# Designed miniproteins, single chains, continued (3): the designs that were tried, part 16

Each design is a single chain, and the fold is of that chain. pLDDT is the mean over its residues in the fold that is shown.

## One batch from the design tools (miniprotein)

Design m8523
Fold by ESMFold2-Fast:
Structure m8523 (fold): chain A 95 residues (1-95)
Amino acid sequence: MDAAEKERIRALLEEIRATYLPAVQEAIKNKDLDRVQELQREALKELLGRILKLDDEEFDYIVENPEDEFSKEKIKKLLELLEPVVEEERAAREA
């Protein structure tokens, strides 16, 4: 993965965290499990759409068919793309 792609993914993760983390924390405080699940679904849609460039139909397929090979491969690809960015953030905090 090149440095420009890592920077794009990092900025996108920061944007998604800023958008969803306060709302998720509030839902947890209120013990609203349905709202937590809704927010996690929306955050996953943002990650899949903006990092992997999946459309709404592909996202809906993944949600409806999570055990399908297509769905598993897309989630795996997302995690593989996120891993170097998360590792770099962790290293920067420890330096």
Scores: mean pLDDT 77

Design m8524
Fold by ESMFold2-Fast:
Structure m8524 (fold): chain A 76 residues (1-76)
Amino acid sequence: TAAARARAARLEEHIARDPSNWLAWDLLGHYLERAGDYARAAAAYDRALELTPNPSPAGRARLQARRDAARERAAA
């Protein structure tokens, strides 16, 4: 949706100023999914996984599951 794209753009501006904020990348992936841009959503989740400072098994698994789901939808 236009609203989801607008929120993604806001998050991209935030990330440009603080590219190490893994939560911003996670939220970017979420809004890109809502916008139907699954390929970019998967890339954003990959970036969040790279940047997460605490590799808790549960948190990592959730990000991996979201990335994998977005990747599958992008491939379909």
Scores: mean pLDDT 79

Design m8525
Fold by ESMFold2-Fast:
Structure m8525 (fold): chain A 80 residues (1-80)
Amino acid sequence: MELTEEQKELAREVARELRKALLRYIADLTGLSVEDLLNLSEEVRERIRKRLSERFSEKGVESFLREIENIVREIREEEE
């Protein structure tokens, strides 16, 4: 019995919604707007690095920034 199949499908759908929620969370965390994050300019990236450096190592900040870049890419692709 695979009651987990419906749960997996729901989890994937929730993950899509979580990407949008995560972008809003990052905006709140960094003091930036969602629009700033979607544009992800070098200045925005530098502000993210400065804010995250208070909590994470340099390696952690770089990994987190890569994840933000991936989230922004996926959101932009969904608009096409």
Scores: mean pLDDT 72

Design m8526
Fold by ESMFold2-Fast:
Structure m8526 (fold): chain A 80 residues (1-80)
Amino acid sequence: MEERKRLILELAEKYLDEKSVKEVKELLEEGRYGEALALVIREALKDKVDQETLDEIVKLAKEDVSVEFLELLKLVLDEL
């Protein structure tokens, strides 16, 4: 649990503004990891992919909030 929270927060701090990071932290403290990850993905990719693709990625991410998925997402975002 702590590792997923750490990875989501690390992505938020790297790619999001201070207000969005605060919102992600609040969602994580409530145990709402899927919603926190959805916010990170939407903000990090909003200018890089179209809206339909973004919505599909968010849907897939909400279905599998795993450490493995987060590590893969970090790798992809670091290359963009």
Scores: mean pLDDT 78

Design m8527
Fold by ESMFold2-Fast:
Structure m8527 (fold): chain A 81 residues (1-81)
Amino acid sequence: AEAARAGAAKGEEYIKKAVEAMKAGKFEEAAKYGEKALEAGLAGARAGEAAGASAEVVLEAGVAAGLGGIVAGVGRLAAAR
């Protein structure tokens, strides 16, 4: 449960930073924060699932991972040209 909650919380923080970077036009930085959110969310979801954590905690981590992946992809495409 702790690992899943920590992953979700870190993912949310990285998503906030990614959105701020995106608004500033710093797409490379946004992509990096999106990647960190994806990694933290996926790690949290996997740890929560393995530990039998509640569906809500696993879902929160999964949502953070999904949003992180989207932001990372958009940021990389924008930064590429």
Scores: mean pLDDT 75

Design m8528
Fold by ESMFold2-Fast:
Structure m8528 (fold): chain A 66 residues (1-66)
Amino acid sequence: MAEREQALDRELADLVEERGLDGISRATLSELAKKYGVSTSTVSKRAKEIARRERELRELAERRNA
């Protein structure tokens, strides 16, 4: 269900914001994978996409200020 993926994405977004992508351990990714019933690979991929979107939003904010 897309709603479960959205809940995972939100929890990943919070972790990326608090710790950064590099601050999220493999153990944490595995725990999220078990919690949401997905593979660790899926969680890792979603975390990277969220970090990429956050970076893109910051770049857009800089462009609006330029």
Scores: mean pLDDT 75

Design m8529
Fold by ESMFold2-Fast:
Structure m8529 (fold): chain A 55 residues (1-55)
Amino acid sequence: SPEDEERARLREQVANLEALRAAIRADTSIPPEDQARLVAVLDASIATLRAQIEA
């Protein structure tokens, strides 16, 4: 269904953002303050997408 396809897409987006988050945390070339800011933005986006999946 369109709803199942949308949920699958949202789950894929969450997985992609979680992978990006892990890559940022592993990247020692990024200053810790910048890592913290980028991770905070990604965490907010992941939380929003997860809320949409649970609705």
Scores: mean pLDDT 87

Design m8530
Fold by ESMFold2-Fast:
Structure m8530 (fold): chain A 83 residues (1-83)
Amino acid sequence: EPLGVAATDLTEEQARELARLAKEKGAIVSIANGLRNTVFATGLTEEQARELAEKARKYGAHVAIGTTRQAANALPEAPESIG
């Protein structure tokens, strides 16, 4: 089943790189900028979610993995930016 990944505590550069990789895998991606940068990626396979999470963990990010449905229920709207 499709999975979602949320990664926080990223630098701007790290967030851009993770977003690029997720988009290459065909994921739907949102980035939230603030005190910490967060990347949300949904529509991933189990293997794709694992690879993305592994890369985020190497950056020292806090990572959560769930189903796309669980991510949608937790976040009724995916943040694209914070103003």
Scores: mean pLDDT 71

Design m8531
Fold by ESMFold2-Fast:
Structure m8531 (fold): chain A 67 residues (1-67)
Amino acid sequence: QFTEEQLQKLDFAIKVADVDKNGQLDFPEFVDLVELMKSEQFSEFDVDKNGEIDFPEFVTLLTEMSK
């Protein structure tokens, strides 16, 4: 499951990867973050299946998966 340290790293990485500062990550940026976590469940994070995920939604999904 995700530790507090992992969540902090993800928060930082998302803010860095969100170059446009619009609160969303495009597909390639999100894939890079997922690779850092060695996760193969990308499709589960992208609930909308639009190739983008906003920062609050991503953090919420990670919190749910850590249960």
Scores: mean pLDDT 55

Design m8532
Fold by ESMFold2-Fast:
Structure m8532 (fold): chain A 74 residues (1-74)
Amino acid sequence: SAAAELVAEVAARMSDDQADAFGAALQAGNVATARRVLEAGGVRLSDEQLRAMAALSAEELGAAVRRGLAERRA
């Protein structure tokens, strides 16, 4: 999905700790916290994009974060 691809893309620009915090916030539906993590890293997304990401299943969200972190290391 577009939301999962965007999660992977932003996670690729994060530290492991930031990616964990971002994923946890989205899984909890805490869009405000997810936005703060992104903005600390210089990334600005709309509320609509963040809500779409928060609507992902835990499995899809976790897989997307792991993919982004792996791509950062490649």
Scores: mean pLDDT 81

Design m8533
Fold by ESMFold2-Fast:
Structure m8533 (fold): chain A 93 residues (1-93)
Amino acid sequence: MKEAEELKKKALELGEEVSRLRDEAVAQAKKDPEKAKEILQQAKEESLKKAKELTELTGKGAELGREATSAGVGATILAIGSAIEMELLEKKL
């Protein structure tokens, strides 16, 4: 089904965006330690927002095919994990 492939692609793209957001936030926090808490907090909120989008796509993927569902679950776990790491880094500051 064409829709299953589109959902799989979208889920993978969101997962990549979350990974990039985390890496950029950590790098920026290291360069500006005084703003580190704000940078990490904003990155955490953005990551959680994308995790919600991924959860919705995973639900739709279950109706359209196993590959789309698998990609959505993997990306959602990555997004939640990134948010947790951001929270732990924020508490370390």
Scores: mean pLDDT 68

Design m8534
Fold by ESMFold2-Fast:
Structure m8534 (fold): chain A 70 residues (1-70)
Amino acid sequence: MEKALEILDEKLREALANKDYVRARAVGEVGALLLLGYSFEEIKKIVEEELTPEEAKAALEVLEEVEKEL
């Protein structure tokens, strides 16, 4: 959990530096769901069901990157 949140903080900083606000919001959403205790698989389902296609794509890309860096 702690390592995933550290990776998300780094990705948030990078997104903001690149002015990629869709990606920055996606990092925030994934981080919030992880803090609420959802698993990566549960978060994938939530973002696909609850977010717009553009936001869901960004959130899924962030999740896959975090899983690969763990």
Scores: mean pLDDT 81

Design m8535
Fold by ESMFold2-Fast:
Structure m8535 (fold): chain A 104 residues (1-104)
Amino acid sequence: SSKEELKKKVYEVIENSKLPEEVKKKIKEVFDSRLDDILKAIKDKAPDILFLRFILDLLLKSGLITSEEYEELVDASLEEILNSPALDPETKEFVKNLYEVLKE
């Protein structure tokens, strides 16, 4: 199914990331809880900002960014997020790769 294919692709991005193992587990849990919403957004060809907000929510709930950093980035473009000092290089690579999968 398209749901199983999306889950596999996202899990591959998470596993191939340089993020800590505990963070990877938490991201998978949060992603699984949002999977139906993400799939609907893909089907409906939702605007980029919705996918970026899903990704930022994953970062917030996994502890990779603070609630203050989330509020500063919630309306930001991909470029602005990737240039933010709030994200380390490993988190930026994860965000870029995840966004590319969600936009396929």
Scores: mean pLDDT 86

Design m8536
Fold by ESMFold2-Fast:
Structure m8536 (fold): chain A 89 residues (1-89)
Amino acid sequence: MYETLMEADRLVHRRGSISLSEISKTTGVRQSSISELLRQSGVTPERGHLSGADILQVLSKVATPEHREDSLKLVSERLREVAEKVDES
């Protein structure tokens, strides 16, 4: 489930929004399971589409202690990568 949301974040970055169908196809997770997660997180997709803010809200609700640590490391690594590219530019 955590990896599903990470893939959704990447797709939203590219497209500005992502459908539940595309998340399901990319991650192999059923749309019904994704919809249940969204419902439990208080997120209502607009016509089956999610924004980046929606995905961040869900991540904050479903991250276990283990996944939370991994999430912080990934965010930190992405920030370092962006900083290195800016310095290279």
Scores: mean pLDDT 60

Design m8537
Fold by ESMFold2-Fast:
Structure m8537 (fold): chain A 87 residues (1-87)
Amino acid sequence: SPEKELEELKEESRKLLEEAQRVVATGSPQAAVDKLLEAARRLVENGERAQEIKKRYPEVSQTAQEAIDEIAKAATDALSAAAALRA
């Protein structure tokens, strides 16, 4: 169902950011930057998929928008963390 796919996208997106943050805590600065940028790229892809679901299934548009917003925030957080580590 579109609702289940949106929930799975949100869960995957949370796990991507959490794994990147784990590397920030435990790895080298370069490994952390690389992992954050990889996570950000995959988060953008997940956001695009959520936008496709929103367009195809108007009945889940609000739930899809919530997923889009959450995923976009996670991508922004990953990019901001990577920028901070490069400074």
Scores: mean pLDDT 88

Design m8538
Fold by ESMFold2-Fast:
Structure m8538 (fold): chain A 64 residues (1-64)
Amino acid sequence: MEFPEALERLIESAARAATPENREEVIEEVAETLYLASQFNPELAHLTREQIREAIERRIEEVE
């Protein structure tokens, strides 16, 4: 699996693992991890931590 596809899968996995009680913690921790990983991938270097957080939040809303 290519890294961009892996990133999407990690976001989806995080969204499915999030509960109302731990939603903010999951978003913050996963966004931090993915942001750091994006620093080593030129195709993802344009993504900010905020954009990654927003993507996770949107995916959680779509899954619920």
Scores: mean pLDDT 71

Design m8539
Fold by ESMFold2-Fast:
Structure m8539 (fold): chain A 76 residues (1-76)
Amino acid sequence: SSTLETLLKRYRHARELGLSDVEAVAVALEGTTPTAAEIQALAAEAGLSVETVLEAKKNALDASVKDGLLAIRKAL
């Protein structure tokens, strides 16, 4: 699928830039809506558990929401 190809390409590129496996997975997941099968494939490529990949996705989303809220608060 196009999403899986995008995830694997982003993950490999992030690893080439010197990011850790968890950091590379977080970068790969940014702005994507992967299926369970695509998450499993990314986890296998990274040598991580599916749960670790899902936590990385949640943490990236939570960080983005916090940054948005802080920007609004500073503008007030």
Scores: mean pLDDT 74

Design m8540
Fold by ESMFold2-Fast:
Structure m8540 (fold): chain A 78 residues (1-78)
Amino acid sequence: MLLGEIIITFEDGTDLDAMEEQIRKVVSSVGEGDAIITRIGDNQLRVTVGATKLDSVAEALKKLPGVKSIEVIKPDEL
């Protein structure tokens, strides 16, 4: 299965544990069912999901409070 990545940069001082929980709820709500979430910086999380739902997940994640920027990395860009 092709996987894509979403890199989320949060505002300084954001509770990343709370954001990980919010991300899992968002991924579930768009029908993906599962996501691999990895801390890659003090204010950055990497979310790995199936490529089929990548754009839908990214759009939903942009609506989370405290999100500064989102970068979508498609499988052909990995």
Scores: mean pLDDT 78

Design m8541
Fold by ESMFold2-Fast:
Structure m8541 (fold): chain A 87 residues (1-87)
Amino acid sequence: MEVERKVEEILKELSDKLRKLGVSDEAIEAVVNVVRQSRYLDEETAERAVRLTAETLKRRGLLDDEQAEAAEKLGIEAAKKIVEAVK
């Protein structure tokens, strides 16, 4: 389906950008998973979920300050694209 393919493409771009920033596979998986769930959420709820996930990963020591900011910005951008694609 076109929607599934577009969601996969958005998540692939997100994971590739996070890898270039030195983010671990564990942290990338957590961010990608919350962004994937955005297909079932409104834009505002999806944005809050991404912010909470980035903050939680930073508190766990899985992201530094720069990586957490990038994960939040890139994750929110990806989540908004997914929400738009499914509506």
Scores: mean pLDDT 85

Design m8542
Fold by ESMFold2-Fast:
Structure m8542 (fold): chain A 77 residues (1-77)
Amino acid sequence: SKEEAEKALAEAEEALRKAEKLIREKGGSLEALLTLGVAAFLLGVAKYLLDKGRYEDALRLAKEALELAKKALELAE
């Protein structure tokens, strides 16, 4: 649903912001930076799909972006 996609997108955005902040403050490995970059790209595509009414596709990519953002955060620690 649209609501589920919006919620997943918001969760992914928050996780990405936390990972970006930690990498900016503490530095990050190449793996952390690349993982963060892929997460940001998928989040951007998910936003585009949500805007186009493609809620199921947006939800799937938002969930993938969230998992990668969490991985980037773990790698940055």
Scores: mean pLDDT 87

Design m8543
Fold by ESMFold2-Fast:
Structure m8543 (fold): chain A 66 residues (1-66)
Amino acid sequence: SSAARQAQSEALGAQRDAALAQAKVDGATGLYNALLYESQLAELSFGPEAGAKGREYAEKVLAKAK
């Protein structure tokens, strides 16, 4: 439902923001987690292919940082 998607989007946004805050302390791991939540937000807004592309980007960022 529209309400369920809105609630899921808000929850994912909050988790992304928390991960970004953690990235200031833990760096690459926090950034990776924030990008994963962004990919889930993209999937909700633009569909599963957008989510998949976001996840691939997060994986590349983590690989480059590690």
Scores: mean pLDDT 79

Design m8544
Fold by ESMFold2-Fast:
Structure m8544 (fold): chain A 113 residues (1-113)
Amino acid sequence: SIDEKLKELKALIEKLKELLEQIVNSEIDKRRELFDEVGEILDEFRSLVEELISTESDSSKLEQLESLVEELINLLNNTAEKLKNKHPELSEILLDTAEKLKKFFEEVKKKAE
């Protein structure tokens, strides 16, 4: 159901939050390894978002989805800021990832109209 998929998206965000916190507190080499796991979870998140938008027309559920996407974008941007001085390269990758996620969401929304 839509509610189960929204719960799954929220669970992916919580998993990403824990993983990104580990990245902030880890050594450089471990951050690279953990970021590969971030990429896999983001791919799952994008797949669920695309499926949800293509199947759901309820504006209230779409607003909940938009809020979850915004929460993830904010999480990526906040993590990038924390890494700005410790790992500038990864900070820039996180900012780019957040921007690409925002563009992805806008494109998927347009295709569903």
Scores: mean pLDDT 85

Design m8545
Fold by ESMFold2-Fast:
Structure m8545 (fold): chain A 63 residues (1-63)
Amino acid sequence: SLLEKYGSLKGKKVLVTGKEDADPSELRRLVNKLRTLGAEVLGARFGKPSKEEIEKADIVIEV
């Protein structure tokens, strides 16, 4: 689970990335779940994040 892997996500800045062939519904479900756990979702995108996006995030999660 997200809690077992990352601990408390409350107030954490999270960037979500998906592989180009990833299911968009998985990415959407993860974003919604992260928000319910109190995370600040900075963005959700397919492909590799930029260095600037990574520097702003506490956690980067790939689906």
Scores: mean pLDDT 78

Design m8546
Fold by ESMFold2-Fast:
Structure m8546 (fold): chain A 85 residues (1-85)
Amino acid sequence: SVLDETRKRLDDLLQQLKDAGYSEEDLEVARILGDTVVETIRWLEAQGVPEDQLRTQGQSLIGQVLDTLVDARQRPSLKQRILDL
């Protein structure tokens, strides 16, 4: 399923970040953001969004996780808001 594909891509991303030397706090931010992506894809799948569109949206959302992580590393207030989710 697209949901299982999305979970695997997020797990692979977390491992890549860990291998690249990201901090435990940065990995926690990425995990929290990844959980919101999984729930978003689950909700869209429940609404009947086609698999091809779900896959495209999942890829886009995973890219947004990386962008948000980079932003959060530079903005302590944003990082704290994510950690409080």
Scores: mean pLDDT 86

Design m8547
Fold by ESMFold2-Fast:
Parts: C-alpha cells; structure tokens; sequence
Structure m8547 (fold): chain A 100 residues (1-100)
C-alpha cells in the first residue's frame, strides 16, 4: 500500500475500512454456518468492539478500536494464512499513520 498523502486521506481510509468490516460482520451474523466457525467469546468480543467503535469520542479511540478489530480477525486465521499476513501489514500501517 502507498503511504497516505494527507491526514484527510488517512481518515477517509480508516472510516471506509470500519464500514466494510461492519458490513462483513453483519453478513457473518446472518449466516449460521459462518457464525458457527467462531467461538461465542469471539462473537461477543467483535460485537463489543463494534459498539466501542460507534461510541468512540476521539479519532485516537476510533483508530485504536479499528486496530483491535483487525487484530482479533487476524487471530482467527492460521499463522501461515496469506490474509493474516496482509492484515498484520495493514495493522502496522495504521499504527504508523496514527503517529503521523
């Protein structure tokens, strides 16, 4: 991924990512077969993180919550999964841009 050219581009990216994550989560919850692949604890934690995201009062809290969601999703994938590696790279990018 290319570095963000502006703080506004970074904000738009994170907000879009959060929206896409929420849409996917709602789709998973509507499919009993997909939902069954997750533990009850994982389901509760994801719901709690989305609730925290909606209630975020600062940009820092919002970005931190998105990172926590991505970390949780990555942890559900096998260590050698290419998608897990991509998610870990995305998490590192978000952490770096947050400090910029």
Amino acid sequence: LEPFKSREEFKEFVETLAELLREEWETIKRNPKRLALLSEEQVKKIDELFEKLEKAKSWEEFVDTVIELLELVASTLPEDDPLRKLLEELIEMLKAEKES
Scores: mean pLDDT 76

Design m8548
Fold by ESMFold2-Fast:
Structure m8548 (fold): chain A 68 residues (1-68)
Amino acid sequence: MNPLGKALAGAYASTAAGRPDEAAIRRAAELAGVDPEELRRRLQSAAAKNDGEAASALGREVLARGGA
């Protein structure tokens, strides 16, 4: 299993539910090599749009930046 993909999926799902999981967000940010605050803002923006394509685009961008 891809640990970054799993952590990112959990971070997004919690944010979309209106209950951001800070631990999942921090874990995904660590694995992707990005700032947790930046990732949290991006996840909130994608969730607020209720746009599956925007969520998919964010996932692709984070995976491209952080690798596995």
Scores: mean pLDDT 70

Design m8549
Fold by ESMFold2-Fast:
Structure m8549 (fold): chain A 93 residues (1-93)
Amino acid sequence: MTVEEQMEQLRSERPRLEEELATTTNPDRILEIKAVLGDKEALVEMYEKLLEKAKEAGADKEFIEELEELLELAKEDAEEALKKLIELIQKLE
């Protein structure tokens, strides 16, 4: 699946995600849904948590630097940061 196809799939899921957001009480799931729906603050918090987990797990310096760049990108352009995150996840699969 291309990054564009993944993004289009996420856009098609928007009404379902908005409904789930109204009913879910799980803070981590609320954060994930908000980030996918384009909430910049939620996306930034998600990247900060991912970066902290990567550091604790002893991830490679190059991977940590890539996550730090994605965190800064998320502050400026949430949609572009989400696309880059999808690209990063696809590389790991």
Scores: mean pLDDT 74

Design m8550
Fold by ESMFold2-Fast:
Structure m8550 (fold): chain A 81 residues (1-81)
Amino acid sequence: MFSQAGQLIQQGNYQDAARLLRQAAATVRDGRAQIIRAADLIAQGNLADAAQLLIQAAKQIRDPAVRQQVIDIALTLQKQA
């Protein structure tokens, strides 16, 4: 789901990217609220603030694979911002 959300962000499809991020947030315990909030910001086109929240969420995620996926999305948002 995170890689698909990244592709949608690159296409400018922020509404579908936000939906996928909200679905992906259900798979994480720590940082879930920040990921959901970032998804709402992405839907609004506020990519810079969304990227900052995802970086903050990644620091709270203990699973290194999930943490890296969240970081990858944040970096994609920074390039589009």
Scores: mean pLDDT 81

Design m8551
Fold by ESMFold2-Fast:
Structure m8551 (fold): chain A 99 residues (1-99)
Amino acid sequence: MTYTDEEEQELLEKLRKEAEEILKKNPELKEKIEKKAKEIEELLKQGLEAVQDYLDNLPTDEERALAVGALAYLEKKDVVYGVMAMLSALRGREKLAAL
């Protein structure tokens, strides 16, 4: 899938609103992302290779998406941004998930 910068900005705004609504309906998702972020933060203390090995060995797309969301949360300290990254990963939009 190829997007223009304008299309990407529109998709990001729509995705942010969707992520906010999901968090509002599923408040437990914040706790799940924060818990996964803590686990990844401990792996980061062992080195970037340990995080890479962990991600490569996750058994389901949902678990990989949650880990991607947790990494995004660690980068920006924003749970909404974490949910946006998770949704992008689940939908095969890696360009949005890699923000």
Scores: mean pLDDT 74

Design m8552
Fold by ESMFold2-Fast:
Structure m8552 (fold): chain A 69 residues (1-69)
Amino acid sequence: KKKEEELKKKRDDALSHGTQIAGAARLLGEERDVEEIAKEIMENPDRAYELFKELGERYKKRVEEEKKA
């Protein structure tokens, strides 16, 4: 079952990335489902990079706002 083994790896990697992305989203006051994020990453791997970049940009904005407070 080589294909199932590879699919399992992809899924585990997607879940790992999804967990990190969901965690970052929580820091921004957003709730995201890890499984939904993982599914998006599995269907489009570029999504992971896009999501990390977007959250990073929003986190920077948040830090700048709090720095003023």
Scores: mean pLDDT 74

Design m8553
Fold by ESMFold2-Fast:
Structure m8553 (fold): chain A 68 residues (1-68)
Amino acid sequence: EPSVEELLEALKKNKDKFSEKEIKAIETYLKKLLEGESGKEALDAAMKETGVSAKEIQEALQKVSELA
């Protein structure tokens, strides 16, 4: 299981595989987790900041995890 820091690094290396909104949503989500927010709070924040749906964020996060 990759750490939050490893997921952020994987996203940074693979930005070409994601839309600008997906990149911002995943960055927001992972940063909120690093700040001690719950997964639900981090997901809610990412959706609010980007307009990306929970499903799309979860699918993008799974893709980042596979690349880490």
Scores: mean pLDDT 83

Design m8554
Fold by ESMFold2-Fast:
Structure m8554 (fold): chain A 103 residues (1-103)
Amino acid sequence: KKAEEVGKKAKELALKRGLSKAQAEYIGYIAKQLAKVYGPELVEEAIKLALSEKRPNDGSERNLLIDIMAALMHMGAGIIKAMEKNGLSEEELLKEIEKEKKK
C-alpha cells in the first residue's frame, strides 16, 4: 500500500543521512502512520516541502505535517521536540513497531 511506500522512503532517507537503524525505523513508522491518517499523497507532499523549506502560512493540518516531516528530515533535537509536541515517545513507537513485525 502507498502508506507502506511512504514509510519505506522515509526510513531509507534517514539511513542515507547516517542515522541508526532504530532512528530510521522510528522515522519510517511515523511517516507510515501519518500516511494512514492524512493520506500518503499529503504526507509525501509534506516531506517534499520540508526539504524545499517552503511553508504555507496557515494553521492547517498541512502545516502540522510539514513541521513533523521537517523534524524527521532534520534529525536530532527537532525530532525530539516534534515528538513531545505530539505526545509521542520513541520507546512506545519502537515497541509498537516491534510488536507489529513479530505478529
Scores: mean pLDDT 60

Design m8555
Fold by ESMFold2-Fast:
Structure m8555 (fold): chain A 97 residues (1-97)
Amino acid sequence: METREITVTFKAPKTEEEKKRLEHFINLLRDLFAASGLEDVQLEEVELEISEEGKEIRNVARVTGPAEKLDTLITAAKLHAASYGLARVEAEDVAPA
């Protein structure tokens, strides 16, 4: 079993339309993580308030499981992020502490 640190980065929405689009994307990611059946999935709660400044929001999740399942989850998350154009997904290998 391996552990990956998954970082999801996006900017705070500037409009109601961007807020709805980000909420839909975040719900898709939560559903994807829940469906994976992997242990220790902690996605931080994000408050999606409209902000004219467009501040960057970063969520980090550590996920433990078989390498094949982790690769599948990360690939799917990256594909969803790219499709929305509002978020970036990065993943790093983490040595078990």
Scores: mean pLDDT 69

Design m8556
Fold by ESMFold2-Fast:
Structure m8556 (fold): chain A 66 residues (1-66)
Amino acid sequence: MPTLSAQQQANEAKYAPIVKAVSKALDSTDWAEAEKLVREGMEKAGVGDEAVLQNVLDSVRYTQEL
């Protein structure tokens, strides 16, 4: 089984704010709060790309609407 390299562990730590924001967004009953949480998580991770934000929000919306 492949183990996480130091680089992969660093990348996971870097994106941890986004992962936490997505988890909170999935638990949210208010889409406006879900979007706010995802935006804040991406900002903390240093990712301000609107295309990446849209992909994350689409994933959250798809899961939330199930």
Scores: mean pLDDT 66

Design m8557
Fold by ESMFold2-Fast:
Structure m8557 (fold): chain A 94 residues (1-94)
Amino acid sequence: KPAELVERGREYSRKAFEALADQNYDEAAEYAIKATEFVAEASRLVGDDETAKRLEAAKAAIMAQTSDENKGFAAFEAVLLTRGAIGELRDKLA
């Protein structure tokens, strides 16, 4: 269900942001990837393929990073994009 996926994405987005604040960049990257996966699937289910593709690209950007600093930056960008997508999906599902 899209609403269920959005809630999972919100949960992992929050965990990623918390890990970023603690400078746990590896954990932040893992949580950000999960958040992008759940929200991309929710976006596809409501017909927003462009948002899903942007989230998939953000996931790929995190996975391409080899340094903790670059992982942190990519995770931060992915979290911001995911949070924006969650807001849009919440409005569509309400």
Scores: mean pLDDT 84

